# Designs tried in a protein design run: designed miniproteins, single chains, continued (2). Part 57

Each design is a single chain, and the fold is of that chain. pLDDT is the mean over its residues in the fold that is shown.

## One batch from the design tools (miniprotein)

Design m6093
Fold by ESMFold2-Fast:
Structure m6093 (fold): chain A 75 residues (1-75)
Amino acid sequence: KEKFKKNAESYKENKKLVEEQGQREIDRLRAEAAAGTPEQREKYLEQSRRVEKATENAKKKFDELIKKYEEQAKA
């Protein structure tokens, strides 16, 4: 019971860290795009889109794990 709650909380913390790291990387790439040449801008915006997609996919995987362990904690 308590073990599954701890696992769910651990994954919630990991999700938060991934979201924070992803947002910092996106913000950095967008700042580089704003300060760069037109060619650099497109390159950095493309990289920011890839980081955004990777972060979204990681968050979805953590959401599935959190839900699974929360359901097991209730059983």
Scores: mean pLDDT 82

Design m6094
Fold by ESMFold2-Fast:
Structure m6094 (fold): chain A 68 residues (1-68)
Amino acid sequence: SVEDEKYRIAAALVLAGVPKEEALKRAEEVAESVGNDPELLRKAANLVAQRYGLSKEEVEKKAEELKK
């Protein structure tokens, strides 16, 4: 979903050292830039994780933490 992919982008940014509030804002801006397309957002989330050398497991765990 769009929401799940936004949290994955935010999670990768938080793991890369971006503060939570700014990471969530940047994830929202990315979502708007791709017209809230979940496939393009999934691709963006994967690219951010790859750029920072983050595992799928780390990103998913942090995304769940951010949702709470």
Scores: mean pLDDT 82

Design m6095
Fold by ESMFold2-Fast:
Structure m6095 (fold): chain A 70 residues (1-70)
Amino acid sequence: MLEEVKEEFRKEAKKAIDSNPLLTDEQKKEALEVIDNMPEGIAIARARREGRITDEQYNKLIEEYLKKKK
């Protein structure tokens, strides 16, 4: 699912953001909202490049993404 790759990417981004002690909880929430607004294609490609999804999952998500873009 496209939502699933965004959720996985968001979880990893949240981990990185949460480890930054200079950000308040509100600022961390705002940063995650920015990530959520990224184009699906970029989010899927980035998640695969970073190894957060499997090759099989990547192929399924790209197919779903292309179907929604048609």
Scores: mean pLDDT 62

Design m6096
Fold by ESMFold2-Fast:
Structure m6096 (fold): chain A 69 residues (1-69)
Amino acid sequence: SLYEEGLRRLREELERLKAAGVTDPDEIFAAVSRALQELRAEHPDLSDEQLRKLGIEAAKRAFELLEQA
């Protein structure tokens, strides 16, 4: 599903940031925001509800990454 594909892309992006040693919240949230914007542009049929759920999941994972740093 588009939702599962979105989650996979967000996980991969956050894992890349973690591997690169990025701990700056601004950089992490900018990268997540960019990934969500790209997903929306590629899949305009993705609902606002699904995008909101992806955003919440991305935020949770970003906070987990920041707490580990």
Scores: mean pLDDT 76

Design m6097
Fold by ESMFold2-Fast:
Structure m6097 (fold): chain A 66 residues (1-66)
Amino acid sequence: SLEELKKRLHPLVIKAIEYYKNGDIEKAIELVEEALGQLRLLNPDNPQVKEDIAFVEKILEEIKKK
């Protein structure tokens, strides 16, 4: 569900989705890339971090398709 996704997502990704819904694609991309940068600085041995990075990368791909 969307509510479960919001609980899992980085706060910057949540903001990016809001900008995307409002038609501000450039700002949405900027915020997702910032979130990815922050996630990539976390412990690489944590499987939850790897899963979160993969999930955010999929969101970035979907935003860039438009």
Scores: mean pLDDT 74

Design m6098
Fold by ESMFold2-Fast:
Structure m6098 (fold): chain A 113 residues (1-113)
Amino acid sequence: MSAGSAAANAAYAALPPEARAALQALLARYGEPVFERAREAALAAGLSEAEAEAVAHDAVTRFADRAILLLHELLQTRPLPEAVAAVEARAPELAEEAVREAVERARRGEPLA
C-alpha cells in the first residue's frame, strides 16, 4: 500500500457531509464500469481471470482515491457545487488513469492496493 491510500482516507474524513454524499453517488455510478474495464484490459494483457479480478478491485480503489483527493484539493479554492462539477467532469479521465495504472502495475508484478 502506498501513502496515497492513507492520504485519501484522511481527505475523505475531512470532507463536509454534502461533499461525501456527492462522492458516494459518483463512486456508485463509476464503480462497476471501472471494475469491468480494468478486468477486460487485464485479460487482454494476458493476465489470468483471478489476476484480472484483483486488478479490477485495485482500479476501483485507485479511482476512488483519485476522486477523493481531487475533490479535497478543489474545495480549498472553490465552492462545493463547482468542486463537485469539476470532479464529475474529470471522472472519465480519472477512471482511465486508474485502469491504466492498475494494469501496468500488475504486468510489472508490483503489489496492488
Scores: mean pLDDT 84

Design m6099
Fold by ESMFold2-Fast:
Structure m6099 (fold): chain A 61 residues (1-61)
Amino acid sequence: SAIEERLKELEALAAARMSELSPAQRQAVLTALHQAIEAIEAGDEATAEAYLDRARAILDA
């Protein structure tokens, strides 16, 4: 699905940029990605998109 592809892209981006992030930013992005995964597994696309948007905002800062 489009959401699963977006998750994969953000996981790859987070892995690539992890060394550039503060410990607090690393924790925040990993938490957002984890919550997005849980929402995807629950079929809650709106919640998944919100957490993926959160992860993207941290990575683009």
Scores: mean pLDDT 86

Design m6100
Fold by ESMFold2-Fast:
Structure m6100 (fold): chain A 75 residues (1-75)
Amino acid sequence: MTIPKEALELEVEGGMHVIAGAVYELMGDLEKAREHYRKAADLFRRAAELARDSDPELAEILRHNAEVLRRRAEE
């Protein structure tokens, strides 16, 4: 299976924002943590859309992860 380079780049960027969000959460900066989780959710949704035809299973996983991160950003 081959996923587009753009989808891979978005997935990596999304992962970096998840890490940043977790770090800010541990530091007690919930506002910055939520901001990073919102960014990660957007990046994973975009990556999922790009991967949908080449790797439907990965696209589904990325969409699920985006929804989890969106909820963390709101709660």
Scores: mean pLDDT 82

Design m6101
Fold by ESMFold2-Fast:
Structure m6101 (fold): chain A 56 residues (1-56)
Amino acid sequence: MSFAEEVQALLEAARAGAPLEELLARVREITDRYNLSPEMAEELRRAVERAHAEAA
């Protein structure tokens, strides 16, 4: 999968109610795989946390 596809799948999983711990583990995996900057990794983490909160 491309980076954009993995991010989209991650956000959809968050909106579908996946556990936050699983979502954060996937953020770490994507960060490592694509060598994201600290700023980009933090932005992805916040986006996932927001999507998860909106699903609750």
Scores: mean pLDDT 81

Design m6102
Fold by ESMFold2-Fast:
Structure m6102 (fold): chain A 88 residues (1-88)
Amino acid sequence: MREKVNELIDRLVDVMAEVAARSDFEAEVRVTMLIMGAVTVKFIEDPKEAARALAEMAERGAALAEELGFLDAAAELRAIAAEARALV
């Protein structure tokens, strides 16, 4: 389970990093703060709690990506959230 949680975190970070690269400075700051939050999920010792936290971060990322007009990124982030929820 931990390996799958880490894989999903890395996928979330990659998606959000691409959103940040295509955003203005204000949006890039907001996206970077969310990436930092997602990375901290790696420090949650319980894999099920990590999976729950990751699902919440992925849903927040999807909402932010959608707000910024990155609909494909939002869809991928919702897919990551669904996969994380399935691990709980």
Scores: mean pLDDT 85

Design m6103
Fold by ESMFold2-Fast:
Structure m6103 (fold): chain A 68 residues (1-68)
Amino acid sequence: MTREEVIAEFEAHLATLPADLAEIGRRQLRLVERYAEEKGLSDEEFKRMVDAVKAHIDRLAATEAAAA
């Protein structure tokens, strides 16, 4: 999976979430992209970081739903 494919899949996932969580996810994605560029990460390492962000956002969504 290329970096572009990872970004596209993550953006598609964010489109299923509430707008506030989608914005948090996009901000985290931008930070991961900058970090990956700065550190010269592989596409595989980039995907692992994006997967971690997705897990974090999914956890926030579950917590928000439970708190409502």
Scores: mean pLDDT 81

Design m6104
Fold by ESMFold2-Fast:
Structure m6104 (fold): chain A 75 residues (1-75)
Amino acid sequence: GPLSELELERAVAILYLATIRAAALNHKDPELRKKLIEVADEGLARVDSARTPEEVRQAVAETRKKIEELEKEHH
């Protein structure tokens, strides 16, 4: 049958965070690169451990906020 809401939200979140991680690998600033990879890996671990669609969405939202904060600190 089709994916559950949790399975679908998790799959989309994993794809999104994996894309961010892949982009981070090509970042020119080695310090920012390391921090972005660490934040993406933390986000992926949180998505993997999430038990509800809301927990998945919260993990993505908090990971996005951390990425935005890192980008501001490196300007």
Scores: mean pLDDT 86

Design m6105
Fold by ESMFold2-Fast:
Structure m6105 (fold): chain A 59 residues (1-59)
Amino acid sequence: GAAEAERLIEEGRRLKKEGMEMLKKDPSKAPEAIGTVLRGIGLEIEGALLGGLPLSVVG
């Protein structure tokens, strides 16, 4: 439902921010940071699909 979709999108955005911050603080953690960002994007896509929302929410 819409509430679940919003939750997934919000968690995805949180992970993207955490991954970017990780990369900025320690470039040696780039693989982990990139993985975290990709997981965040995946959650945003899943949330958009689950809620019938446009993929423009991914960003």
Scores: mean pLDDT 79

Design m6107
Fold by ESMFold2-Fast:
Structure m6107 (fold): chain A 69 residues (1-69)
Amino acid sequence: MEPKQQKYGTPAPPEGTEWSEERLAELRERAQRIADAMNEGAKKGKTPREAALLAGEAGLKKQQELDRE
């Protein structure tokens, strides 16, 4: 049988802890924003440090968008 294992995406919740679907969606949205910002920076020839800073700001902006609804 093929093992069901997802390493990239949402983290697996530890035993005794439950994650709501909304929480998992928020985590994946923030992770996508961060990954996209890092990839864009790298493709444009920015340094890894610059890409990391942009990724952090992208995550914060996504959090603000979620708050505004």
Scores: mean pLDDT 64

Design m6108
Fold by ESMFold2-Fast:
Structure m6108 (fold): chain A 112 residues (1-112)
Amino acid sequence: TATVELDASKPIDEAAFRAALEAAIAAGATTLELVLRNLDGKGLVDVVGLLERFAPEMRAGGLRRIVLRIDESSFDIFESLGGTREELNKMLEAVRRWLEEQGFEVTIEVLK
């Protein structure tokens, strides 16, 4: 298992993500944990785009499971921007289904 933390309020550093992913693969990790902080709708789109770009490399490297850990404060941020908890949950379920189509086992967890 390897853990990568992403602050979704900031531009994603793809080079840093690639370096962390390569280190995880070299260590023989089969599970990637992504801790997503300050997640809003745009941040979720940016994270999905990152996962889409790196999905082939993750599969080729032997990753089989993805755990998405969403900070509870992300729901508060999403609601403060006019969204609902139900809308964010639907978006997260769509991401889970898409990753399953990419060949991963997926778990979504909310952190307090």
Scores: mean pLDDT 77

Design m6109
Fold by ESMFold2-Fast:
Structure m6109 (fold): chain A 68 residues (1-68)
Amino acid sequence: ELVEYAREVGERMARRAEELGRPETAERVRELGEEAVRAAKEGDNSRAASLLTAASLIMIGAEIDVEL
């Protein structure tokens, strides 16, 4: 179920951003996750996937910045 997947992924990413000490990133990722859940509930799987991809790219950037 894409709705449940989007919710779980969004929550995991937000939690990870908080662990990295990035509260603004956590807020942004949570926002994108909520939008993805909304899109999935409306059957717009393409939009949901795009929003989750955007959140994932933000998280990759946050992980890289911590190592630098």
Scores: mean pLDDT 80

Design m6110
Fold by ESMFold2-Fast:
Structure m6110 (fold): chain A 58 residues (1-58)
Amino acid sequence: MKEILEAEVLGVRVTVTRDGDKVTVLMEVEGDVSPEEARRLIERALPEAQRLGDQLRS
């Protein structure tokens, strides 16, 4: 069974997919941003993205 949760965290699109015992978290930065800015946005969104991944494991 495949379960998908999508959210936007601080301008970062977070897609969490659960397929059986496997949980995948994908973080994407949308818009016209530099690689350095994208990295900072991802770093800031990471704790919430990890929380969403843990939520689907439960």
Scores: mean pLDDT 77

Design m6111
Fold by ESMFold2-Fast:
Structure m6111 (fold): chain A 91 residues (1-91)
Amino acid sequence: MGKEYLKEVAERLGISEEEAIELFLKSVDRYKESVKRAKELGLISDETAEKVMELLDKAKQYIEEGPEKFPEAMKYLKEARKIVDEEWKKR
C-alpha cells in the first residue's frame, strides 16, 4: 500500500505526491543529522548511531526508487525510530 500511503500524506498536507516524496527525503536527512548530533553529545552509542544510519540510508534508497517501494522505506524508518526510542528509554 505504498502508493496509497504517499497519496494520503500528500492529500492531508495539500501537496503533490512529488512534493511529499521530497518532504520524506528531507525528513530522513534531518533525522540523520539529529542522530549524528545525538552521537556527538553522547546521547546514543556509536553502535546504535551506525545501525540507525544504515537503516535511514536504506529507507532513503527505497524512497528514491519510487512509490511502490514506500512500504519497505517505512519499515526501515520505523525500525530506526524504535532502536533510538529503546536506547533513550534505558536512560
Scores: mean pLDDT 77

Design m6112
Fold by ESMFold2-Fast:
Structure m6112 (fold): chain A 72 residues (1-72)
Amino acid sequence: SSSEEAAKRVEEAALSVPGVVRAVATASPSGNVGVTIVGKSEEALREAERAAREAAESDPAVTGLSVEGELE
C-alpha cells in the first residue's frame, strides 16, 4: 500500500466515528500522515483519534502519524 492509500484509510476510520463532522488526512512521500478531525464532542474526538491510530498502525506504509482535533 502507498502512504496516500493509508491516509485515505485513516480519514475513513475517523469519519466512521459518530459525532465526527469532518476529517481530512494527507500523506507525505516519506509516509508521515496527518489527520485533522472536527467533532461535536471531546468523546467523539477521542474515539476518532483512536480509530485513526489503529488504521495507521495497521499499514506499514505509515512512518508517522499526527492528529489534530477541534470541537465544532
Scores: mean pLDDT 84

Design m6113
Fold by ESMFold2-Fast:
Structure m6113 (fold): chain A 60 residues (1-60)
Amino acid sequence: MGKLYRALYDQEKKTEDELELKKGDILELLEEVNDVAWRVRSLKTGEEGIVLKSYLEELN
């Protein structure tokens, strides 16, 4: 498993490439697409999508 992150905020899915987030969701980093957007997998649903990295907190 890659690095794990927690969602800091709720986020609605605005495009088909994005992932819906609920605050507290645990996500696995799959790919750093650019300096702002990351592709992640939800550990709750198994779904993959793009999120803003600023919405994520690294788990210790």
Scores: mean pLDDT 82

Design m6114
Fold by ESMFold2-Fast:
Structure m6114 (fold): chain A 56 residues (1-56)
Amino acid sequence: AEAALESLEVDPLTPEEIKEGERARELEGDPRSAEEMAELLKKGRKAAELALAKGA
């Protein structure tokens, strides 16, 4: 949301993405749930791709 993207959509999380979120959460000590962390990582990756596509 804070990336100034109005309609950032992500597909439902896969088991692999949920595991990635769990690992990131444990490594960073983040109190968020694995699913929430996985969704944030997925949105972050998509936002970065869109930012690069729009000219960095």
Scores: mean pLDDT 67

Design m6115
Fold by ESMFold2-Fast:
Structure m6115 (fold): chain A 60 residues (1-60)
Amino acid sequence: MGLLVRAVEDYTAKKPDELTLKKGDILKILKVVDEYYLLVQNLKTGEIGLVPKKYLEELE
C-alpha cells in the first residue's frame, strides 16, 4: 500500500505547479519536497502537483 493522505479542507492552487484540492480528496504521496510541501497525485483526477502539508492528513 502506498502512502495516502486526505485533504482536510479545500485548497486553491496559488502557483502553476500546485494542485487545487477539495475537502475529502484522497492523494498518493510521490515525494516529500520540503518541510512545507508534498508532491502528490490526486487519485480522483490523476493530476500531479505540489500541496502544502498543513491541508493534508495521513491515512491509516
Scores: mean pLDDT 82

Design m6116
Fold by ESMFold2-Fast:
Structure m6116 (fold): chain A 62 residues (1-62)
Amino acid sequence: MVLEIVASNEEFAELLKKLAESIPGVLSVEIRKENGKYIVRAEVSNAAAEAALEDLGFIRVS
């Protein structure tokens, strides 16, 4: 499963990446720059990690 959140700046994106990486069941976290915005993308192995990321404002995209 994949979740994404849009961050307004690089510092906030890095904070969100650090928080996501601390969650058990998160497999990978990437920051992508696209048209002046920062997308934090996380891949998860289980529903508990998905719920924890949704609590942080991430939205499931696949």
Scores: mean pLDDT 85

Design m6117
Fold by ESMFold2-Fast:
Structure m6117 (fold): chain A 100 residues (1-100)
Amino acid sequence: SIVDRINQVTSTFLSKNPNMSQDVQDFIVRYSRQFAQQVSQSKSIDQVNQVFDTIRRQMQRDSSSWSSDQQQLVMDAMNRWRIVAMRYMNNPNAPIPSVS
């Protein structure tokens, strides 16, 4: 499911950034669940983009007091969710994309 793919890419992202603070990790996990729930209800790429834009604005607001490096980690996680969701909408059987 799209929820499983977002959870997998989030877990991979966290494992690749082991020095990330617990607060940033918890923030990313919380929003990954919200994003997964909302995109699971999306029927088009346009709706996925609308969900992404809404959650991006919320995350940018909620992380505005954090360092630029921490904000970049948040944005990197979000961009991975968007790529996975868009690819899933085009082909539900497609493999999870590798993102550097």
Scores: mean pLDDT 83

Design m6118
Fold by ESMFold2-Fast:
Structure m6118 (fold): chain A 80 residues (1-80)
Amino acid sequence: NREEVFKEVDGFAEALRIAIQEADELEPKWRKESTLSQAELDEVLLRAIVSAAVETMDIKDPEKRRQKVREIIERRLKEA
């Protein structure tokens, strides 16, 4: 059923948009405080964004999705 596929794609796209937005807000300070190279920072940031999107794509509540996205990104960036 294409409707189920579209619903999953729409969920992922919205989660990805939110993940990029949250990452954009956290990125400047995180890059300044990090000892990693630019290439390593770029890889960590990309993986954090993708992980947050995948893990939150099924969350239907917009506030809960944004909160969980921010939690995942903050955790991933802090662990790097």
Scores: mean pLDDT 80

Design m6119
Fold by ESMFold2-Fast:
Structure m6119 (fold): chain A 51 residues (1-51)
Amino acid sequence: KYEEELRKRIKEFNKKLEELRDNVDEAGQLASKYFDELRRERARRGAEARK
C-alpha cells in the first residue's frame, strides 16, 4: 500500500532530520574552536615573520 509506505518514509526522514540537527550544532562548535586556533596561529606566525 503506497500510503503505508509513505508514512514509513516520513518517520525515517524525521529520525534522520533530528540526527542531522544534533550533528550540525556539534559541527558548529568544533568549527568555532578551529577558527579560533587558526587565528592565533596566523597571528603568531605573522609576528615572528616580521621580526
Scores: mean pLDDT 74

Design m6120
Fold by ESMFold2-Fast:
Structure m6120 (fold): chain A 75 residues (1-75)
Amino acid sequence: MKAEEAVELAREAIEAAAAGDLARAQELNERALELLKELAEEDPEKAEEALRAMAEIARERAAEAEAAVRAAEAA
């Protein structure tokens, strides 16, 4: 439950960042981290699984962001 909520919030944060809404992305990330902190105190294994899922989603989006940064630096 808490693990799934944290992953959903992280997904929304990445989508907000991709759309250029960094303020919304920050708020969603803060909520996801609070849920992960609570989950880590109750069930560290589930928190670890949630972190892995979040990292995988972030990794795919980071590759797209790196391409955009390289384009900006090359200009």
Scores: mean pLDDT 75

Design m6121
Fold by ESMFold2-Fast:
Structure m6121 (fold): chain A 103 residues (1-103)
Amino acid sequence: SLTQSPASVTVAVGETATITATASSPSEQIWWLFQRPGQPPQLLLSLGSQRAPGVSSRFSGSGSGTTHTLTISNVQPSDAGTYYAVDASSEPVQVGQGSTVTV
């Protein structure tokens, strides 16, 4: 399984938000997706820490094995939405329940 914590968090503009994904088995193929309400999900990070083109350096990924963390520094109002961890190494591919960030 792939679980995310917290399920929801409220942060002030300029603060740091952290979301942790815990997998039942070690993985180095954790991807992070971001979805605004009513929009399709967009790729933020692949392979735990590799930013997609155009993604701000305020987004960083860390971790290894079963525990992976997305960090959003200097949170902006445009960062509000739901963040999903995806374990691309699992069969079937596992998607976390999502973590909602309110700014």
Scores: mean pLDDT 81

Design m6122
Fold by ESMFold2-Fast:
Structure m6122 (fold): chain A 55 residues (1-55)
Amino acid sequence: SAKDRSVRSFAAVLAHEYRRGLISREQVEEAIRAYAEELDVDPEYVRRVFEELLA
């Protein structure tokens, strides 16, 4: 779905920034929360995709 593609794109950018040390874990959590609220998606789903991309 369009929402699933959006979540994956967002999580990929976030994972890239985190791996490069550009953002902290706290900033990751804030970004996930804000994104989930705006798009009305489960923040746990966004977090799961983020964690998968870090593996």
Scores: mean pLDDT 85

Design m6123
Fold by ESMFold2-Fast:
Structure m6123 (fold): chain A 63 residues (1-63)
Amino acid sequence: LVGSICRALRDVPEVPGICLGLKKGDLVVVLRARPDGTVVARSLSTGETGLVGLADLEVVGKA
């Protein structure tokens, strides 16, 4: 998963300082996997970094 390019399956609201805000179809790079089923990801659209639920993402490639 680390280094994977993932696509958002749905719109995800931003929680400032915690969760990355995404629109359905946005691409992110996974920077770190967490044991709780979340990942630290960077948005390719905004450059923002934050937490995203793994269930909200689909792997589409590797960075």
Scores: mean pLDDT 78

Design m6124
Fold by ESMFold2-Fast:
Structure m6124 (fold): chain A 70 residues (1-70)
Amino acid sequence: SEAEQVALLQASVRILADDVIAWARKHETDQERLARFEAEVEKLLAQPINSAEQARERVRRIAALLRELA
């Protein structure tokens, strides 16, 4: 069902975000930069994902934040 697909996409984006946050915690030594990065990722995760397009946009935005941190 579409609801099951949306739930799977939401879970997949959360897993990706958790891995990205874990990577950032391991590599970013500036605690203020890390805190801002984590806050921005959590803001993105708080937004609902109701379609595959929204999931793709969410992943692209998380990737952009990670590139700016690196």
Scores: mean pLDDT 82

Design m6125
Fold by ESMFold2-Fast:
Structure m6125 (fold): chain A 70 residues (1-70)
Amino acid sequence: SHAEAQAYLDQGRAAYAAGDLGAAADHYRKALELDPEDEAIRREALRFLREMGVRPESTSEYGRLLAELE
């Protein structure tokens, strides 16, 4: 649901600000999976993933999801 996706997005921001990149990435990925069509969530998650330097996992579900977002 949107509310759950927003909660994960907020948790991702908090983790990123605290320097916990692993937790931030996990929370952003969950937010994106719950509501991949929300422009604000997509924009925030995609920006973070690009800054983090996404590993080349061309066959992963994560890689496929990221490709759908551009």
Scores: mean pLDDT 67

Design m6126
Fold by ESMFold2-Fast:
Order: structure tokens, then sequence, then C-alpha cells
Structure m6126 (fold): chain A 72 residues (1-72)
């Protein structure tokens, strides 16, 4: 799951998606597989990263780390 989610987010980034679009997509994926609480945690972490100046690639990489944590 996490690897497929990462590929989906990478495709969005390659198509020119901004950080907010990537965060929204990651939250939707998290909600579908892990539920509302997990989606809120993923969104919060990614929004904090974006505020710190994380690039789109860094947002994708962080989302992947969060999905990996949720699968464990």
Amino acid sequence: MAENARKALQTLLDEGADGETLINAAAVIARHYFGVEAAQEVRKALEEALKKGYTGQEIVDLAYEKFEELER
C-alpha cells in the first residue's frame, strides 16, 4: 500500500501539483486505508512540513514515511 500511495503522489508531483494538492491527496489515501484519525495525523504532519519550507518531493517522501508507520 505505502509504495503504491508514494507512486500516486510522485505522479501528481511530476504533473505539477503544489504542496497543498499533495497534502490533500495524501490525506484522502490515509483516510481510505487507515481511517479519519490517521488521515488527520498525516495532514497535520505534512502541513507542518510545508510551513517549514519542505519541497513537493520532501512532502511525498514524508507521506511515504507516515504510510509505512501506519502499515506497521
Scores: mean pLDDT 85

Design m6127
Fold by ESMFold2-Fast:
Structure m6127 (fold): chain A 95 residues (1-95)
Amino acid sequence: MLSVEEAIDLVEKKIQEAILYAFKGDFDKARKYLKEARKILDSTDLPPAVRAKLEEAIRAAEEAIEAMKKGDILGAIGYAIRAIGLVEQARLLAR
């Protein structure tokens, strides 16, 4: 069973990979990594506040993928920054 901190770190890595592949135009890989992030949430017993922030982070990363798919690079950057910031908020709540 993953610790809360290990789960947050793994979700962050999956979100970062999803964003990277979205910016490369590989939307199938980007979505695959977000699916892996969601699976980590579903398989880990997380405090509700931590889980809520990680769910928001995954949603922001999904919006970054959709923005890139539409050619909205500035919107995608904004969503990517939001996603990483939400993961950091989850990490602070886990203390």
Scores: mean pLDDT 88

Design m6128
Fold by ESMFold2-Fast:
Structure m6128 (fold): chain A 73 residues (1-73)
Amino acid sequence: HMEEELERLKKEIREVKAKIDAYFDESDEVTPELLKLLRYYGALLVLYHHLQGVETDVSPASLARARALVEEA
């Protein structure tokens, strides 16, 4: 159950990173679209580490926001 969720997050992290890399290859400007991708990427990383049981300095409120961002996407 948790392993399948981790593999899904891993795949999504790779795909989002590729999109972010493409933006930086295209322009040095931070667009609203790039900022949304960066926020989503951060949210994915927070959830991935939380599901792995890795201790993070992320507050419960920040974790809830990360979940909401991933669910919205």
Scores: mean pLDDT 74

Design m6129
Fold by ESMFold2-Fast:
Structure m6129 (fold): chain A 79 residues (1-79)
Amino acid sequence: SMEMKEVEEKMKEIVARGQEIAAKNADTFSPEQVELMREAEKKLREAAKLAYEDKASVEEVEKKLKEIRELLDEIEKLG
């Protein structure tokens, strides 16, 4: 559906942002930032499962994407 395509685009943006944060800061991450990144990666896998395997609602997937964005925001605030 159109709404699921928008969710897929948002997931790609989150992946790109996570990769950029990791590339710029990997050698300088605090232990807290490392754990936040691991949690973000875990939630991204959960969001992908909901979207592609479980065929969950757009709302459920977007809720997970919001949680991931909040984790990435926290990593950037600490750096």
Scores: mean pLDDT 81

Design m6130
Fold by ESMFold2-Fast:
Structure m6130 (fold): chain A 75 residues (1-75)
Amino acid sequence: SKEEELEELLEEILETAKEILDKDPDVLRGIGEVLRAIGDVLDIELARRQGTPIEELIERAKKILEEYKKLLESL
């Protein structure tokens, strides 16, 4: 389902941010990225509660995940 797809994307965002924290030698920067990822996930959950179409939320989550994956690959 699309709800399941969104949930998996949000989980991947948080998992990717945790890998950034583990890999980044700058602990404060790594913590900052985890906190940012939590904020990004909460923003999508708030938009869902406000009635944003799930297709739009999935597209937002994919873009956010892509940014975190690019950051992880740069480390």
Scores: mean pLDDT 90

